# Ledger of designs, part 40: designed miniproteins, single chains

Each design is a single chain, and the fold is of that chain. pLDDT is the mean over its residues in the fold that is shown.

## One batch from the design tools (miniprotein)

Design m1467
Fold by ESMFold2-Fast:
Parts: structure tokens; sequence; C-alpha cells
Structure m1467 (fold): chain A 65 residues (1-65)
């Protein structure tokens, strides 16, 4: 499912130390509620600059697949 792919992508960000486990759970809760733009905004705010833009782009592609 798209949510399982999103969870795996967010798990990789936690493993890299780029976001916290708490931030991951908040983003996943928003995705499960269908609040995709709020989830992507939270992810962007957790990862400033080019890393944040790249992560949002990849997560958006996963959600659109």
Amino acid sequence: SNLEKARKALDNLVKQGLISEEEKEKILELLEEGRYEDALKLLHNSLPGAIGRAAVHELRKVLES
C-alpha cells in the first residue's frame, strides 16, 4: 500500500537521524487521515533546505503511485 511505502521511507529518515520517531508518527497519522499536504508540510519543516525538498518530492511520488 502507499502507506506502507511511506512508512518505509519515513523509517529510513529516522534511521539516518534526519527526523525523530515522534515526527514520523505525526506524519503517518496525517497521511492515514488523508491530510497529505499537512503531512508533507510537517516533513518539510522537520528537514529544512534541499534535504526537505527532496524528501517531500519522494514522499509525494509514493503517495501518487
Scores: mean pLDDT 81

Design m1468
Fold by ESMFold2-Fast:
Structure m1468 (fold): chain A 61 residues (1-61)
Amino acid sequence: RELTEGEKRFIEALKEVLELPEDTKLSLKEAVELLEKLSGEQLERLIELLNGMTPEEGGKL
């Protein structure tokens, strides 16, 4: 089963926050479980990374 691009970006951002090796394979469920175990500082960093990756709504699309 293939992940969506948004899910892949979430996992990549999480790997970057946790400084995991690029070869680390995470399922979406595992990534969400790791997210719950993050410290407040790590969560803030993850949100900042994801906010930078999210496209802004420029009018009705």
Scores: mean pLDDT 70

Design m1469
Fold by ESMFold2-Fast:
Structure m1469 (fold): chain A 113 residues (1-113)
Amino acid sequence: SPLEEILERLREALEQARALVAERPDDELLRTALALLELALEHLERAIRATDLEERLRHLRLALAHVQAAGELLAERVAERDDPRLRALLEQVREIVRRLEAEVARLEAEVAA
């Protein structure tokens, strides 16, 4: 399903974020971005398990907000440092945002019907 594909992508992004934080444990922005991605994962898992569309939509909106916030922090670090791994993580996070936005839009249409 589209949500299960987003879940797998988010898990991969989390592994990359954890590796970057392990190399730079004093980087508070990277640690905050990691924490936001972890919160997004929890909400996405709740959305997948949700029994009704309104509950699923609520959790997807929360997951989207956290991934967007993580992306903004990662973009700030990319601007300060030419790190290919950080740029790759930002690209993955941006792809997750695009896919979550599409799923939120699809479910909003279903709830409105």
Scores: mean pLDDT 90

Design m1470
Fold by ESMFold2-Fast:
Structure m1470 (fold): chain A 89 residues (1-89)
Amino acid sequence: EEKKKQNLLKEAILKAGEKAIELALKAGDEEAAEKVAELTSKALEAADKGDFEKAFELLEEAVEAVPEEYKEEARKAAEEELKKAEEEL
């Protein structure tokens, strides 16, 4: 059961991070995209260890790293993916 929750939350973090990377690249900011990818990777590592508080903190940092014009879109995408994971639990 914990493994199912962990896998669902990791999938949500991965999808949210991938969307944030896509939005940073759409803004033409490759440096921001690399930072988002690094933070998303760290969030997934925290989730693998069962540290969901740290994982969500790192995902929020990844969203904040997205360029201003797409930051709100990235935040909403992350919220939707986490909500979907919670509904599947």
Scores: mean pLDDT 84

Design m1471
Fold by ESMFold2-Fast:
Structure m1471 (fold): chain A 78 residues (1-78)
Amino acid sequence: MEERRRRAEELTRELAELLREARELLALERAGIAPAPELLAELERRGRAIEARLAELEAEDPELAEEVRRRALEEARA
């Protein structure tokens, strides 16, 4: 239980950070500012890594994985 809880907390934090950065880049694009290609590539790599870890958690505990997604969206909004 504690190990899955820690994995969920780490994933929630990392996903919230990724979502906030993605939102900032989207805001820049709307303002006519193109983000650096290197930054976009890094966000894509991080996103894929997080999705893979979420898929592993979902296979073990689907309810916890859904809670991670929900909380990450809430934290990204805050």
Scores: mean pLDDT 82

Design m1472
Fold by ESMFold2-Fast:
Structure m1472 (fold): chain A 77 residues (1-77)
Amino acid sequence: MTQTATATVAAGGTKTLSFAIPAGYAVSAIDVTSSVPREDIAVSVEAEPASGATLSVKVTNRGTVDATVTVTVHLAA
């Protein structure tokens, strides 16, 4: 199972993307793609993932150009 969210992150800006984790599932992987070089994008998980909880992923654009960032969360039962 996967969940995906896309956001535009302004140059020097930060966006937080939230994912609801269904009960009985755990995060197996997190993939991040970006319209700008990946080295300009910093990703942090603001909360440790737990079954039935909300996962918060903070995306920061450290570059000089607005970026479209897509975060895909892979879930396993």
Scores: mean pLDDT 76

Design m1473
Fold by ESMFold2-Fast:
Structure m1473 (fold): chain A 59 residues (1-59)
Amino acid sequence: MEEEKKYFDELMKKAVEELKKKGLSEDQIQEAVARLVELYNEGTLTEEKAKEIVEEIIK
């Protein structure tokens, strides 16, 4: 749990910072966070998948 939570928290921070740097709206940032949370709950969240989600939303 602790290691998993640390990974998740760090991935979320990186994703949020990336989206903020791109000047995306709060709604778009919330979309990315929601997708990351969904993957985390499904047990499929990885750094690679988090990057893909961020890349898709940044587009």
Scores: mean pLDDT 72

Design m1474
Fold by ESMFold2-Fast:
Structure m1474 (fold): chain A 70 residues (1-70)
Amino acid sequence: EEKLAAALAAARAADKDGSGKISLEEAAAVLHRYTGASREEALEALKKLDKDGDGTVTLAQLVEAVREFV
């Protein structure tokens, strides 16, 4: 619960333009830091959620990825 809240706060801070989307690299770094998943594992999980293939995920998709590792 606390890890999820901290990861979401970090993801919002990484969203520099306020678009509600963050890059796969930024999202993977958040997952690695707060869940202990490797960056490679985090990237693979996030790529599965990036259905648009644009290299970004929404904050909601990041929350789902965090729950997979916590």
Scores: mean pLDDT 73

Design m1475
Fold by ESMFold2-Fast:
Structure m1475 (fold): chain A 86 residues (1-86)
Amino acid sequence: MTLTVVLEGADETARELALEFAEGLAKGGYTVSVKVDGDTVTITIENGNEGARISAVGLGSELWLKGYKVTSKISGDTITLTVEKG
């Protein structure tokens, strides 16, 4: 199934972490596309599975460890991470 991960409110560091996450998934064998639009990063994973969902939760944890306040919203196959500097 297609899993979409949306990062909203990303500064340069949060955007870099999202891009590294997408590259890691692509190297792991997922079909991944990325769109950057201002402070929003949209990552589309065509062969998304439970492992991809767990990895997306891990991205939220990495952002929190970098000092961001992270709010997660899961709506079907879309995971939205809203980030604010803490």
Scores: mean pLDDT 82

Design m1476
Fold by ESMFold2-Fast:
Structure m1476 (fold): chain A 93 residues (1-93)
Amino acid sequence: GSVRQQLLDWLQQNRDRQITTGQVIRYLRQLVQQARQSGDTGLANVLQRTIQQIQQRYSDNDIISGRDVIQIMIDSARQTGDFSFARQLEQIL
């Protein structure tokens, strides 16, 4: 599947899990690199904004739920105009 499908699968798997903010940021940064390598500049922009929004609200040792990550990513997708991806994220929330 695409990097987008890999991300959606990971978010769905972790939706009800509590994870460290540092682990989330590390994973999203890896996906930014993969999105750039595949030419998905739109996804890279959504992920970078999501990382920035998380880092404004949480420190690396704070616990964040998968649902909180999904919600922040929905907001980031809407802000970058990726309404199709925002709808896909809403389906797994």
Scores: mean pLDDT 91

Design m1477
Fold by ESMFold2-Fast:
Structure m1477 (fold): chain A 80 residues (1-80)
Amino acid sequence: SEKEGARAYIVYQMELIALDALIFVQEKRGEVDEAALDEARRTVDQAFAELKKHGSPEQVARAEADKARVDARIAELRAK
């Protein structure tokens, strides 16, 4: 339902914000906490899987773009 899609999108956005904040803190400290990063990433991936089941194509497309941006930031963090 549209309500389930909206809820899944909100959950996904909240988890993505938490991951973005974790990346920012690690970038500022110059130290990578791989265990924390992998756990937060796994939570975002689970929320994204739920969004794919219940969300609109537009919500899924926006989420895929946001996820790709975050994935690029994690790759940059790990490359240092």
Scores: mean pLDDT 85

Design m1478
Fold by ESMFold2-Fast:
Structure m1478 (fold): chain A 77 residues (1-77)
Amino acid sequence: STREAIKKKLAEKIAADPEAVAAELKAALAEIPSLDISEEEKAKITELLEKALAAVEAGDAEAAAEYIIELFEYGEE
């Protein structure tokens, strides 16, 4: 499936440079308060980004990729 293909490629990118991905996730977290979206949307995006960051820092690229994909799926509705 397209989802599984995206997840695999994302996990490979995370595993290749986890420090760069962690820095990007931290930058994204810092920008959330300034976004013109609801507080409920900010809370959900923050939760998913924090889980993705924790997974990257734990060396779990597959779990990090899953949370990032869930973030993209949340933004499609």
Scores: mean pLDDT 82

Design m1479
Fold by ESMFold2-Fast:
Structure m1479 (fold): chain A 59 residues (1-59)
Amino acid sequence: SREELRKLILRLIGLKLRIIGLEFELPFIPEEERPAVLEEIERLRKEIEEIEKKIKELE
């Protein structure tokens, strides 16, 4: 549906902005916290790939 497509696009934009923010902050994050942040970035990248596939299926 149009509403579903809109929600997916907004979610995609939000996830991309979160990754940009995390990557920007990464050099300033304590060494002991970096593995958790890198895992979060990887998780967000996978979610983006899944959402992009769903968007493509709806087009």
Scores: mean pLDDT 85

Design m1480
Fold by ESMFold2-Fast:
Structure m1480 (fold): chain A 79 residues (1-79)
Amino acid sequence: SIWDALGVGGQILLLLDEEGPLTQSEIAKKLGVSQSTVSKAVKKLEAAGLVEKKKEGKKTIYSLTEKGRALLQTIRAGL
């Protein structure tokens, strides 16, 4: 499955699609993984243009880009 190939990155994309913008700590808690694992995965997703980050005070909030949503729709359509 493409989800198996994407690993934690795929889980992050799905979570952001379902719950909206989240911090790295919230993503880690919701997926049951370390913050280090999330940090590595979100950096790769950001470099690929699939997620974006915004500073909100001392927190960094991550959200899906339009490219990230398009990729999810493509995967959900069975590609």
Scores: mean pLDDT 82

Design m1481
Fold by ESMFold2-Fast:
Structure m1481 (fold): chain A 62 residues (1-62)
Amino acid sequence: SEEERRRRRQALIDALLAGRGIDLSRLTPEERRRVREEAERELERLEREGERSDDEDLARVR
């Protein structure tokens, strides 16, 4: 379960980076790590805001 969660998060990070027009293949390992750190922060923020919207909807329907 946790490993699957990590894989999913990596896929979302890769999607975020692609959306920014960032090619990981062109980056060095160090640059790749820095870019992923930024993407992780943005992803966590988006996930938290997204879940809040869903939680509000579910709580009202229940």
Scores: mean pLDDT 68

Design m1482
Fold by ESMFold2-Fast:
Structure m1482 (fold): chain A 79 residues (1-79)
Amino acid sequence: VDKKRLEVEELIALGNMYIGLGNILKSRGKNEEAIEAYKKAIKLYEEAAKLAEEIGDKELAEEARKNIEEAKKKIEEIK
């Protein structure tokens, strides 16, 4: 399970990197690029949540789902 758990953590970390990129782009007025960065983060978090559920890690699955909802709210704020 260690290998799959690391894969989940790596997907969450990569998603977090895209959230950071989106935040920077938003702060610079690049709203379209910010939305695309947040969408990439959502896709990574969805993959992480699915994998976390498969390995039975409810805590990581909930973390990923929370991150999806936060990223969706960031997209809505840019409209």
Scores: mean pLDDT 87

Design m1483
Fold by ESMFold2-Fast:
Structure m1483 (fold): chain A 66 residues (1-66)
Amino acid sequence: LDERIEYYEEAIKKDPNNANSWTALGKEYLLQEKYEEAIEYYEKALEIDPNHEGAKKLLKEAKEKL
């Protein structure tokens, strides 16, 4: 596993309501061109914080790549 992905997975285990960690995990998948997985993580971030601007912007970007 990528070390950064492992870090954010552990952060989510410790605080599953941290929208920033879900958004960061999504971005790691976006960088690997795994757009469907990235979308799932951004949607989870927005479920936690509907006003998370970073997650909204990255979700739009990931959907445009499909």
Scores: mean pLDDT 83

Design m1484
Fold by ESMFold2-Fast:
Structure m1484 (fold): chain A 60 residues (1-60)
Amino acid sequence: MEEEIERLREKAEEYRRQAEELYRESERTGDEKLRLEAEILEGVAALLEGVATLLEEKLK
């Protein structure tokens, strides 16, 4: 359980980093598709963080 929570947080951080790279590429090229992909990754990262928090609360 605790290790699973940590892995979810770790994956969320990786997705945020990927989103940051896509935002930079989108700003450089003007490609709106990259911006949308970055927004999706940010959303997935937020969801993973939220799930980790809920699991942590359930273990209290």
Scores: mean pLDDT 81

Design m1485
Fold by ESMFold2-Fast:
Structure m1485 (fold): chain A 94 residues (1-94)
Amino acid sequence: SELQSKISELIKKAKEAEKAGDKEKAAEYLLEVAKLYEEMGDKAMAYHYYGHAYEAIGDKEKAAEYYKKAAEIAAEEGDEAGAARYKKLAEEAA
C-alpha cells in the first residue's frame, strides 16, 4: 500500500540518520513511523517504533515503557514471539 511504502521510506531515512549520528533526526522519522502504524491500527508496531525513537535519543525510561506496551499488545494478540522480543527490548533499554 501507499502507507506501507511511506513507512518503509521513513525507516530507511531513520537508519541513514542513525548511521550519520543524527539521533534527533532518526527519532523524528521513527516517531512518524509510529504514528502511521497507529493510523493503521497496528498498536504493537506503533509502540515498538515509539520505543525505538526514545531509545535513539537516549530516553531509556520512555523506551522501556513503550517496549513493555508493545509486549502487552503482542501477547494479547497471541504473538508470543513478538511479546518475548519486546519484553527483552524493554529489559535492555532500562
Scores: mean pLDDT 88

Design m1486
Fold by ESMFold2-Fast:
Structure m1486 (fold): chain A 80 residues (1-80)
Amino acid sequence: MIDQLVQQSTDRLSQYLSQDIVDQARNTLRSIGTILTNMGNDDLAIQTIRDMTDLSLSARSPDDVLDIGGRQYRNAIRQM
């Protein structure tokens, strides 16, 4: 489930962003999605991946993706 969602998200991002940003997004989405699913909250993992994907459309660098990931992960943990 998460792997397929990450692939769909990175396919969307690849239409607008450079390969280095897309590669960072794939790694960050997969890592956070896996952590949240391992914590037993698949719905939160799915929503967090979707929110991160939408925000990553405005990323200018791989570091922007990491910052977005960190913010969305903190927001997800606060909801648990």
Scores: mean pLDDT 87

Design m1487
Fold by ESMFold2-Fast:
Structure m1487 (fold): chain A 60 residues (1-60)
Amino acid sequence: EEARRLLEEYIEAVKNKDSEKIREIATWFAEHRDDPEVQALWDRFVAARAAGEDLEKLLE
């Protein structure tokens, strides 16, 4: 829920080159890695990024 919203904001921040927002959201994910739902979403994002997939499709 919240992790998905933050991942959307992270992708948008990367497109806008907003370094401060990228750091804030990345820090949040690092802090919440104990949540298996958050970890699973982050792992999917990393896998999609490595495969060259459209990151926005990950959120559908």
Scores: mean pLDDT 73

Design m1489
Fold by ESMFold2-Fast:
Structure m1489 (fold): chain A 118 residues (1-118)
Amino acid sequence: ARAAENRARLAALQERVRALIERARALAATAPDPEVAAEAARLAAALEAGAEVEADPVDAPGHEVRVTLRADGEVLFEGVGRGPSLGEALAEALEELVRAVEAALADLEARDAAVRAA
């Protein structure tokens, strides 16, 4: 039950990441502001390269997972999850990372809209 629920959560997160890649690519291709286009392209490339995963036991029983998204060695976003299982900690870490990416992309889309309105 819990393992199946964690797999469903991870599948939903993978779909959200795929949607974010598509949005970032579209913004990189269409944004008239070269800085917005460059930032969107960098975000798309980082998402396509994938997140780095570090998993350490904190206290038995317990798990901490850190997921990091990088571009050219620079940390763009990080998520940290903690839980009684590795799957739960990973899902929490990825959910935090995806939320941060969604917020950043929404900001880039708002900047694009403001440039187009000017």
Scores: mean pLDDT 82

Design m1490
Fold by ESMFold2-Fast:
Structure m1490 (fold): chain A 81 residues (1-81)
Amino acid sequence: MSKKQQADALVAQAKKLSKQGDEYEKQGDYEKAAELYEQSSKLYDQASRLYGSLGDDITEGVFRISSGVNKLISEKLKKKA
């Protein structure tokens, strides 16, 4: 219910989606893997913004990087699909 709890929940969901993306990538389903990494990226972006609104600039930056990394992974997988 707090903004921190919402941000923590978004991070947990983002991690779960990234793991599912890894599983699909191992199965050769690059299209589904790319979608999952893209969804994970968006959740990390949302969490980053919530941490920033709490004044936690360091954690905001960390999850902004996580969002960017997952977006790049998604783009690379789309090119190889």
Scores: mean pLDDT 86

Design m1491
Fold by ESMFold2-Fast:
Structure m1491 (fold): chain A 55 residues (1-55)
Amino acid sequence: SSRLRERIERLRKVKEWLQEQLKKAEKEGDKKTAAMNKRAIENVEEQIRELEKRL
């Protein structure tokens, strides 16, 4: 469970970084980068949910 919690914490930090990248892309009008970051955030959220179920 300790390793699972550490993996979840790392994924939460990745999600936070991706959210900042999304905000920057949206501010710059970069629709492609914004879409890519949005998909990456959804993927990370799904991974977090699946790992949380294993706790």
Scores: mean pLDDT 87

Design m1492
Fold by ESMFold2-Fast:
Structure m1492 (fold): chain A 98 residues (1-98)
Amino acid sequence: EFEEVVEKLEKLEEEAEKTGKFEEAKEEAEKLLREALKEYLDEIREKARKIIESEPEKAAELRKEIHAEIVEKTGGDGAKVALLQALLEIEVEKLKKE
């Protein structure tokens, strides 16, 4: 269940609050998301590439289209939508740094 992934992310946040190791928690959260959503990773990476290769106005429009596709593909499951959107933003950030 994708709800279990959300629970694991919440646990990482709790641990970071206790230890002050927020950067380490962020790295573990990103790793957890990539592993949990492995089946979607190639598709999400391709979408992320289209976003960063587009002009700002086109990128905003593409983000709306991609969000609509994610909602349709997941049947509107809020947990799946949230996790796939988080993965998309992680992959966009990663590509911007390259």
Scores: mean pLDDT 79

Design m1493
Fold by ESMFold2-Fast:
Structure m1493 (fold): chain A 81 residues (1-81)
Amino acid sequence: MSEEELEEEVKEALAIMLLHVARLTTDPQEQIDLIEKAVELAKELSPEGRKRVIEGLERISQVADPETAEAAKKAIEELKK
């Protein structure tokens, strides 16, 4: 495993973890901040890695408050570019 491969794996794991934490918190501002951080990490991932993050965001958009759901939908659009 090269440093580049390790970096991508770490970013993917962190992005997914941030989305899990966002689902566990009850503060909409904190949820949105965590989603934004996950998106920034996901932008540097492979298409396959981005797809996994998009799935996490889709789950959040189905369950979360309207403000958080809108942030998740915007994040999905950013990652589908």
Scores: mean pLDDT 78

Design m1494
Fold by ESMFold2-Fast:
Structure m1494 (fold): chain A 59 residues (1-59)
Amino acid sequence: SLVERARELLEQAKEYLEKGDYLKAATLSMEPARLARQAGDEELYEEALKIAKEAVDKM
């Protein structure tokens, strides 16, 4: 499903954020945000945006 794919990609983004690879973390959070919005999952969309913002802020 779209939600399952978004969660998988967001977990990868979180791993890169933890490792300090902020560019990959930011890039990998873009698709989960799009998929979450398409699925109407507001919580997942907000989580993806939060990860993207945190990664960009740490660049």
Scores: mean pLDDT 85

Design m1495
Fold by ESMFold2-Fast:
Structure m1495 (fold): chain A 74 residues (1-74)
Amino acid sequence: SSLIKALQGIIDALKKYPNNKVIMELAAKELEKLLKENDLPEEVRKAIEEAIKYLRQGDAEKAIEALEKALELL
C-alpha cells in the first residue's frame, strides 16, 4: 500500500533525524495531506492526528510511537 510506504518513510526519516525541526515540519505536512486524501478508519485517523500534534510540539519520539500504532491498525 502506498499509504503504508508513506507512513514507514516518515517514521524512518524521524528516526534518522530526531532533532531536525525541518524534517518534523515536512512530516507533519505530509501526514495532513494523507489525512485529507485518504478515507481512514477512525482509530488510524486519530493516531495520525496525534502524530501531527507531537511533531508540532517537537516530540519526534511520541510522533513515531503514534505512527507505529497507525501502521499496526492498517
Scores: mean pLDDT 88

Design m1496
Fold by ESMFold2-Fast:
Structure m1496 (fold): chain A 74 residues (1-74)
Amino acid sequence: SGEASRLLWELILAASKDPEVAALLREAFDALNAGDRATARELLRKAFERAGLSPSEEELEGVLELMERQIARS
């Protein structure tokens, strides 16, 4: 959705300014690529919290789905 896309882009922008956010986001993608969706969700939550963002559970799910789609196209 547009909301999930906006949140993912905000997180990517935060990652460009904060290496800890970048590391958490990278680890979340690595976990998804390994099939560990639960770990990816927790890493994504930590990345958003560090970035000062407070996504809902539905928004987190939407971002995970976008990340999965990105992996599937790689």
Scores: mean pLDDT 85

Design m1497
Fold by ESMFold2-Fast:
Formats: sequence, C-alpha cells, structure tokens
Structure m1497 (fold): chain A 71 residues (1-71)
Amino acid sequence: SMSREKAKELLEEALEALKRGDVERARELIQEAKKLAPEVSKELDTALEALDKGDVAAAMSALKEAIRLLE
C-alpha cells in the first residue's frame, strides 16, 4: 500500500537523521510514520522512548525492526 511505502521512506529518513545527530527531525519523521502505519506503532514507540533516554543505538535498532515489518 502507499501508506506502508511512505512510512518506510519516512523511517529510512529518520535513520539518516539519527546518523547525522538530528534527533528532533528523527522524532518528527517517526511520529508521521506512526500515523501512516499504526501496525508498527509499538516498535516506533520503543524508538521514541530510546531517544528520550539518549540511546540512539537502541532507537536505530527499533527503527530497523519497524522497516523490516513494513516489507
């Protein structure tokens, strides 16, 4: 579906944002992806909680899992 494909694109952009240290942009992209693909909301909430704790590595792992589930 277009919503799944768009959510995946947003999450891939969020991963790139985190690689360059743009945590605020990553949060915005994750929130938008949650609206388009509620089926991965749990994984995206895990990523957001990891970002709140400053654990970028855990957040990236959760985002990669969400992307995998959308394939």
Scores: mean pLDDT 89

Design m1498
Fold by ESMFold2-Fast:
Structure m1498 (fold): chain A 63 residues (1-63)
Amino acid sequence: APRDPVTRLTAEQERVAALVAEGLSQREIGEKLGLSPSTVSRHLRAILRTLGVDSVEELRALL
């Protein structure tokens, strides 16, 4: 069975990942979720590390 990497994300990280899949920028994600740009950046780094990808572009391709 295929392993669903998104099941390893927290609820907040899943929301950030969903907005990345929609093509939103780090700024737009922060505005939509009420998070600072630094907080969005930390979530993105945690998501990339959890899913084993090196960039936001690779993350978007995975989602």
Scores: mean pLDDT 75

Design m1499
Fold by ESMFold2-Fast:
Structure m1499 (fold): chain A 99 residues (1-99)
Amino acid sequence: PFPSDDEISLAMLEITLAVAKRFAEKASLEDLREMGKTVAKLIDKLKDKELIEKAIEMVLETVEEIARKAGEEAARAFAEAVIESLKREEVKERLEKAL
């Protein structure tokens, strides 16, 4: 059995979020926005509700870590790019309400 599309998308999301956290202090605001757009595209590919909920939790944790390491402007650049790039209103509203 090959991994499902959802499992691959979640793994790619986990890697992208790890990169964002690790390089937050050195990344430009534009780099953080591009990472946020990639995160949104990966979340939009998820079909499983439980994996979508896990993805939302991981994004919120990542925004908090970026704020802690690189400051509020960096965290906003990343978070706004995620929210603005999400296509599903339900997921977008959940992140907007939590941030």
Scores: mean pLDDT 86

Design m1500
Fold by ESMFold2-Fast:
Structure m1500 (fold): chain A 64 residues (1-64)
Amino acid sequence: MSEEEIRLAIEAAEWMASRLSDEEAREQVLKHIEEARRALEEGDLEKARKHLEEAGQVIASASL
């Protein structure tokens, strides 16, 4: 993913997190988003992508 794609994915994940009724799942997603933002600031696009994937998995699990 490019830096721009990662930024868009972070915004999408934040929007998805805001719609989660499960507070614990929402906290986990927000933590991964925060770590993705930190990795992006450090220039580690692979680490940012991995945290976004983890956030997506939590969202998917919370939607089951």
Scores: mean pLDDT 80

Design m1501
Fold by ESMFold2-Fast:
Order: structure tokens, then C-alpha cells, then sequence
Structure m1501 (fold): chain A 59 residues (1-59)
């Protein structure tokens, strides 16, 4: 569901702003799965890039 994917992406961005990287990673992962399920591979790839950036900040 595209709306579900967008909701999780927005939530993940909010967690990044708060510095809650564990919750952001979980929210981006859910967003990616929802984009893939909706057939939106372009936005799924963009969300995956954001997930990678957050994982690198957590190190």
C-alpha cells in the first residue's frame, strides 16, 4: 500500500531528526517493504539509500 509506505517513510524521517536511529531503521525497513508491495521500486530504492545512511550514522 503506497500510503502505508509514505507514512512509514515520514515516521522514519521524524525518528532521524530525534536521533532515534533504531526506530528510524525499523520504520524505513517497513516503508521499503510497503513500496515493494505497491510496485514502487523507485521509491523503495530511495528509502533503502536512506536506511543505509542511518545505519552508517549509528556506527
Amino acid sequence: DLETAQKYEKLANEYVEKGDYDKAITAYAKSIQAYVSAGDDENALKAAEKLKEVMEKKK
Scores: mean pLDDT 83

Design m1502
Fold by ESMFold2-Fast:
Structure m1502 (fold): chain A 76 residues (1-76)
Amino acid sequence: MKAKEYLKKAKEAIKEGDYEKAIEYAEKAYKEAVKAGDLKLAAEAYATLALAYEKAGDKEKAQEYSDKATELLRSV
């Protein structure tokens, strides 16, 4: 499943300290999860985006994506 592959790559990029790459892969994971109808995986992708933005120093976007992840989990 493409969403899981992109999410794995996003998490690997976070471990490597490549937050730009992590953001790119997490965004791709979100898009593929939505296409698959997997709202739980879409929420996990948003949570990964929040973590990547937090580590990149963008606390405003980190909070935004954290909130979006929480909203999606309420829909599951």
Scores: mean pLDDT 84

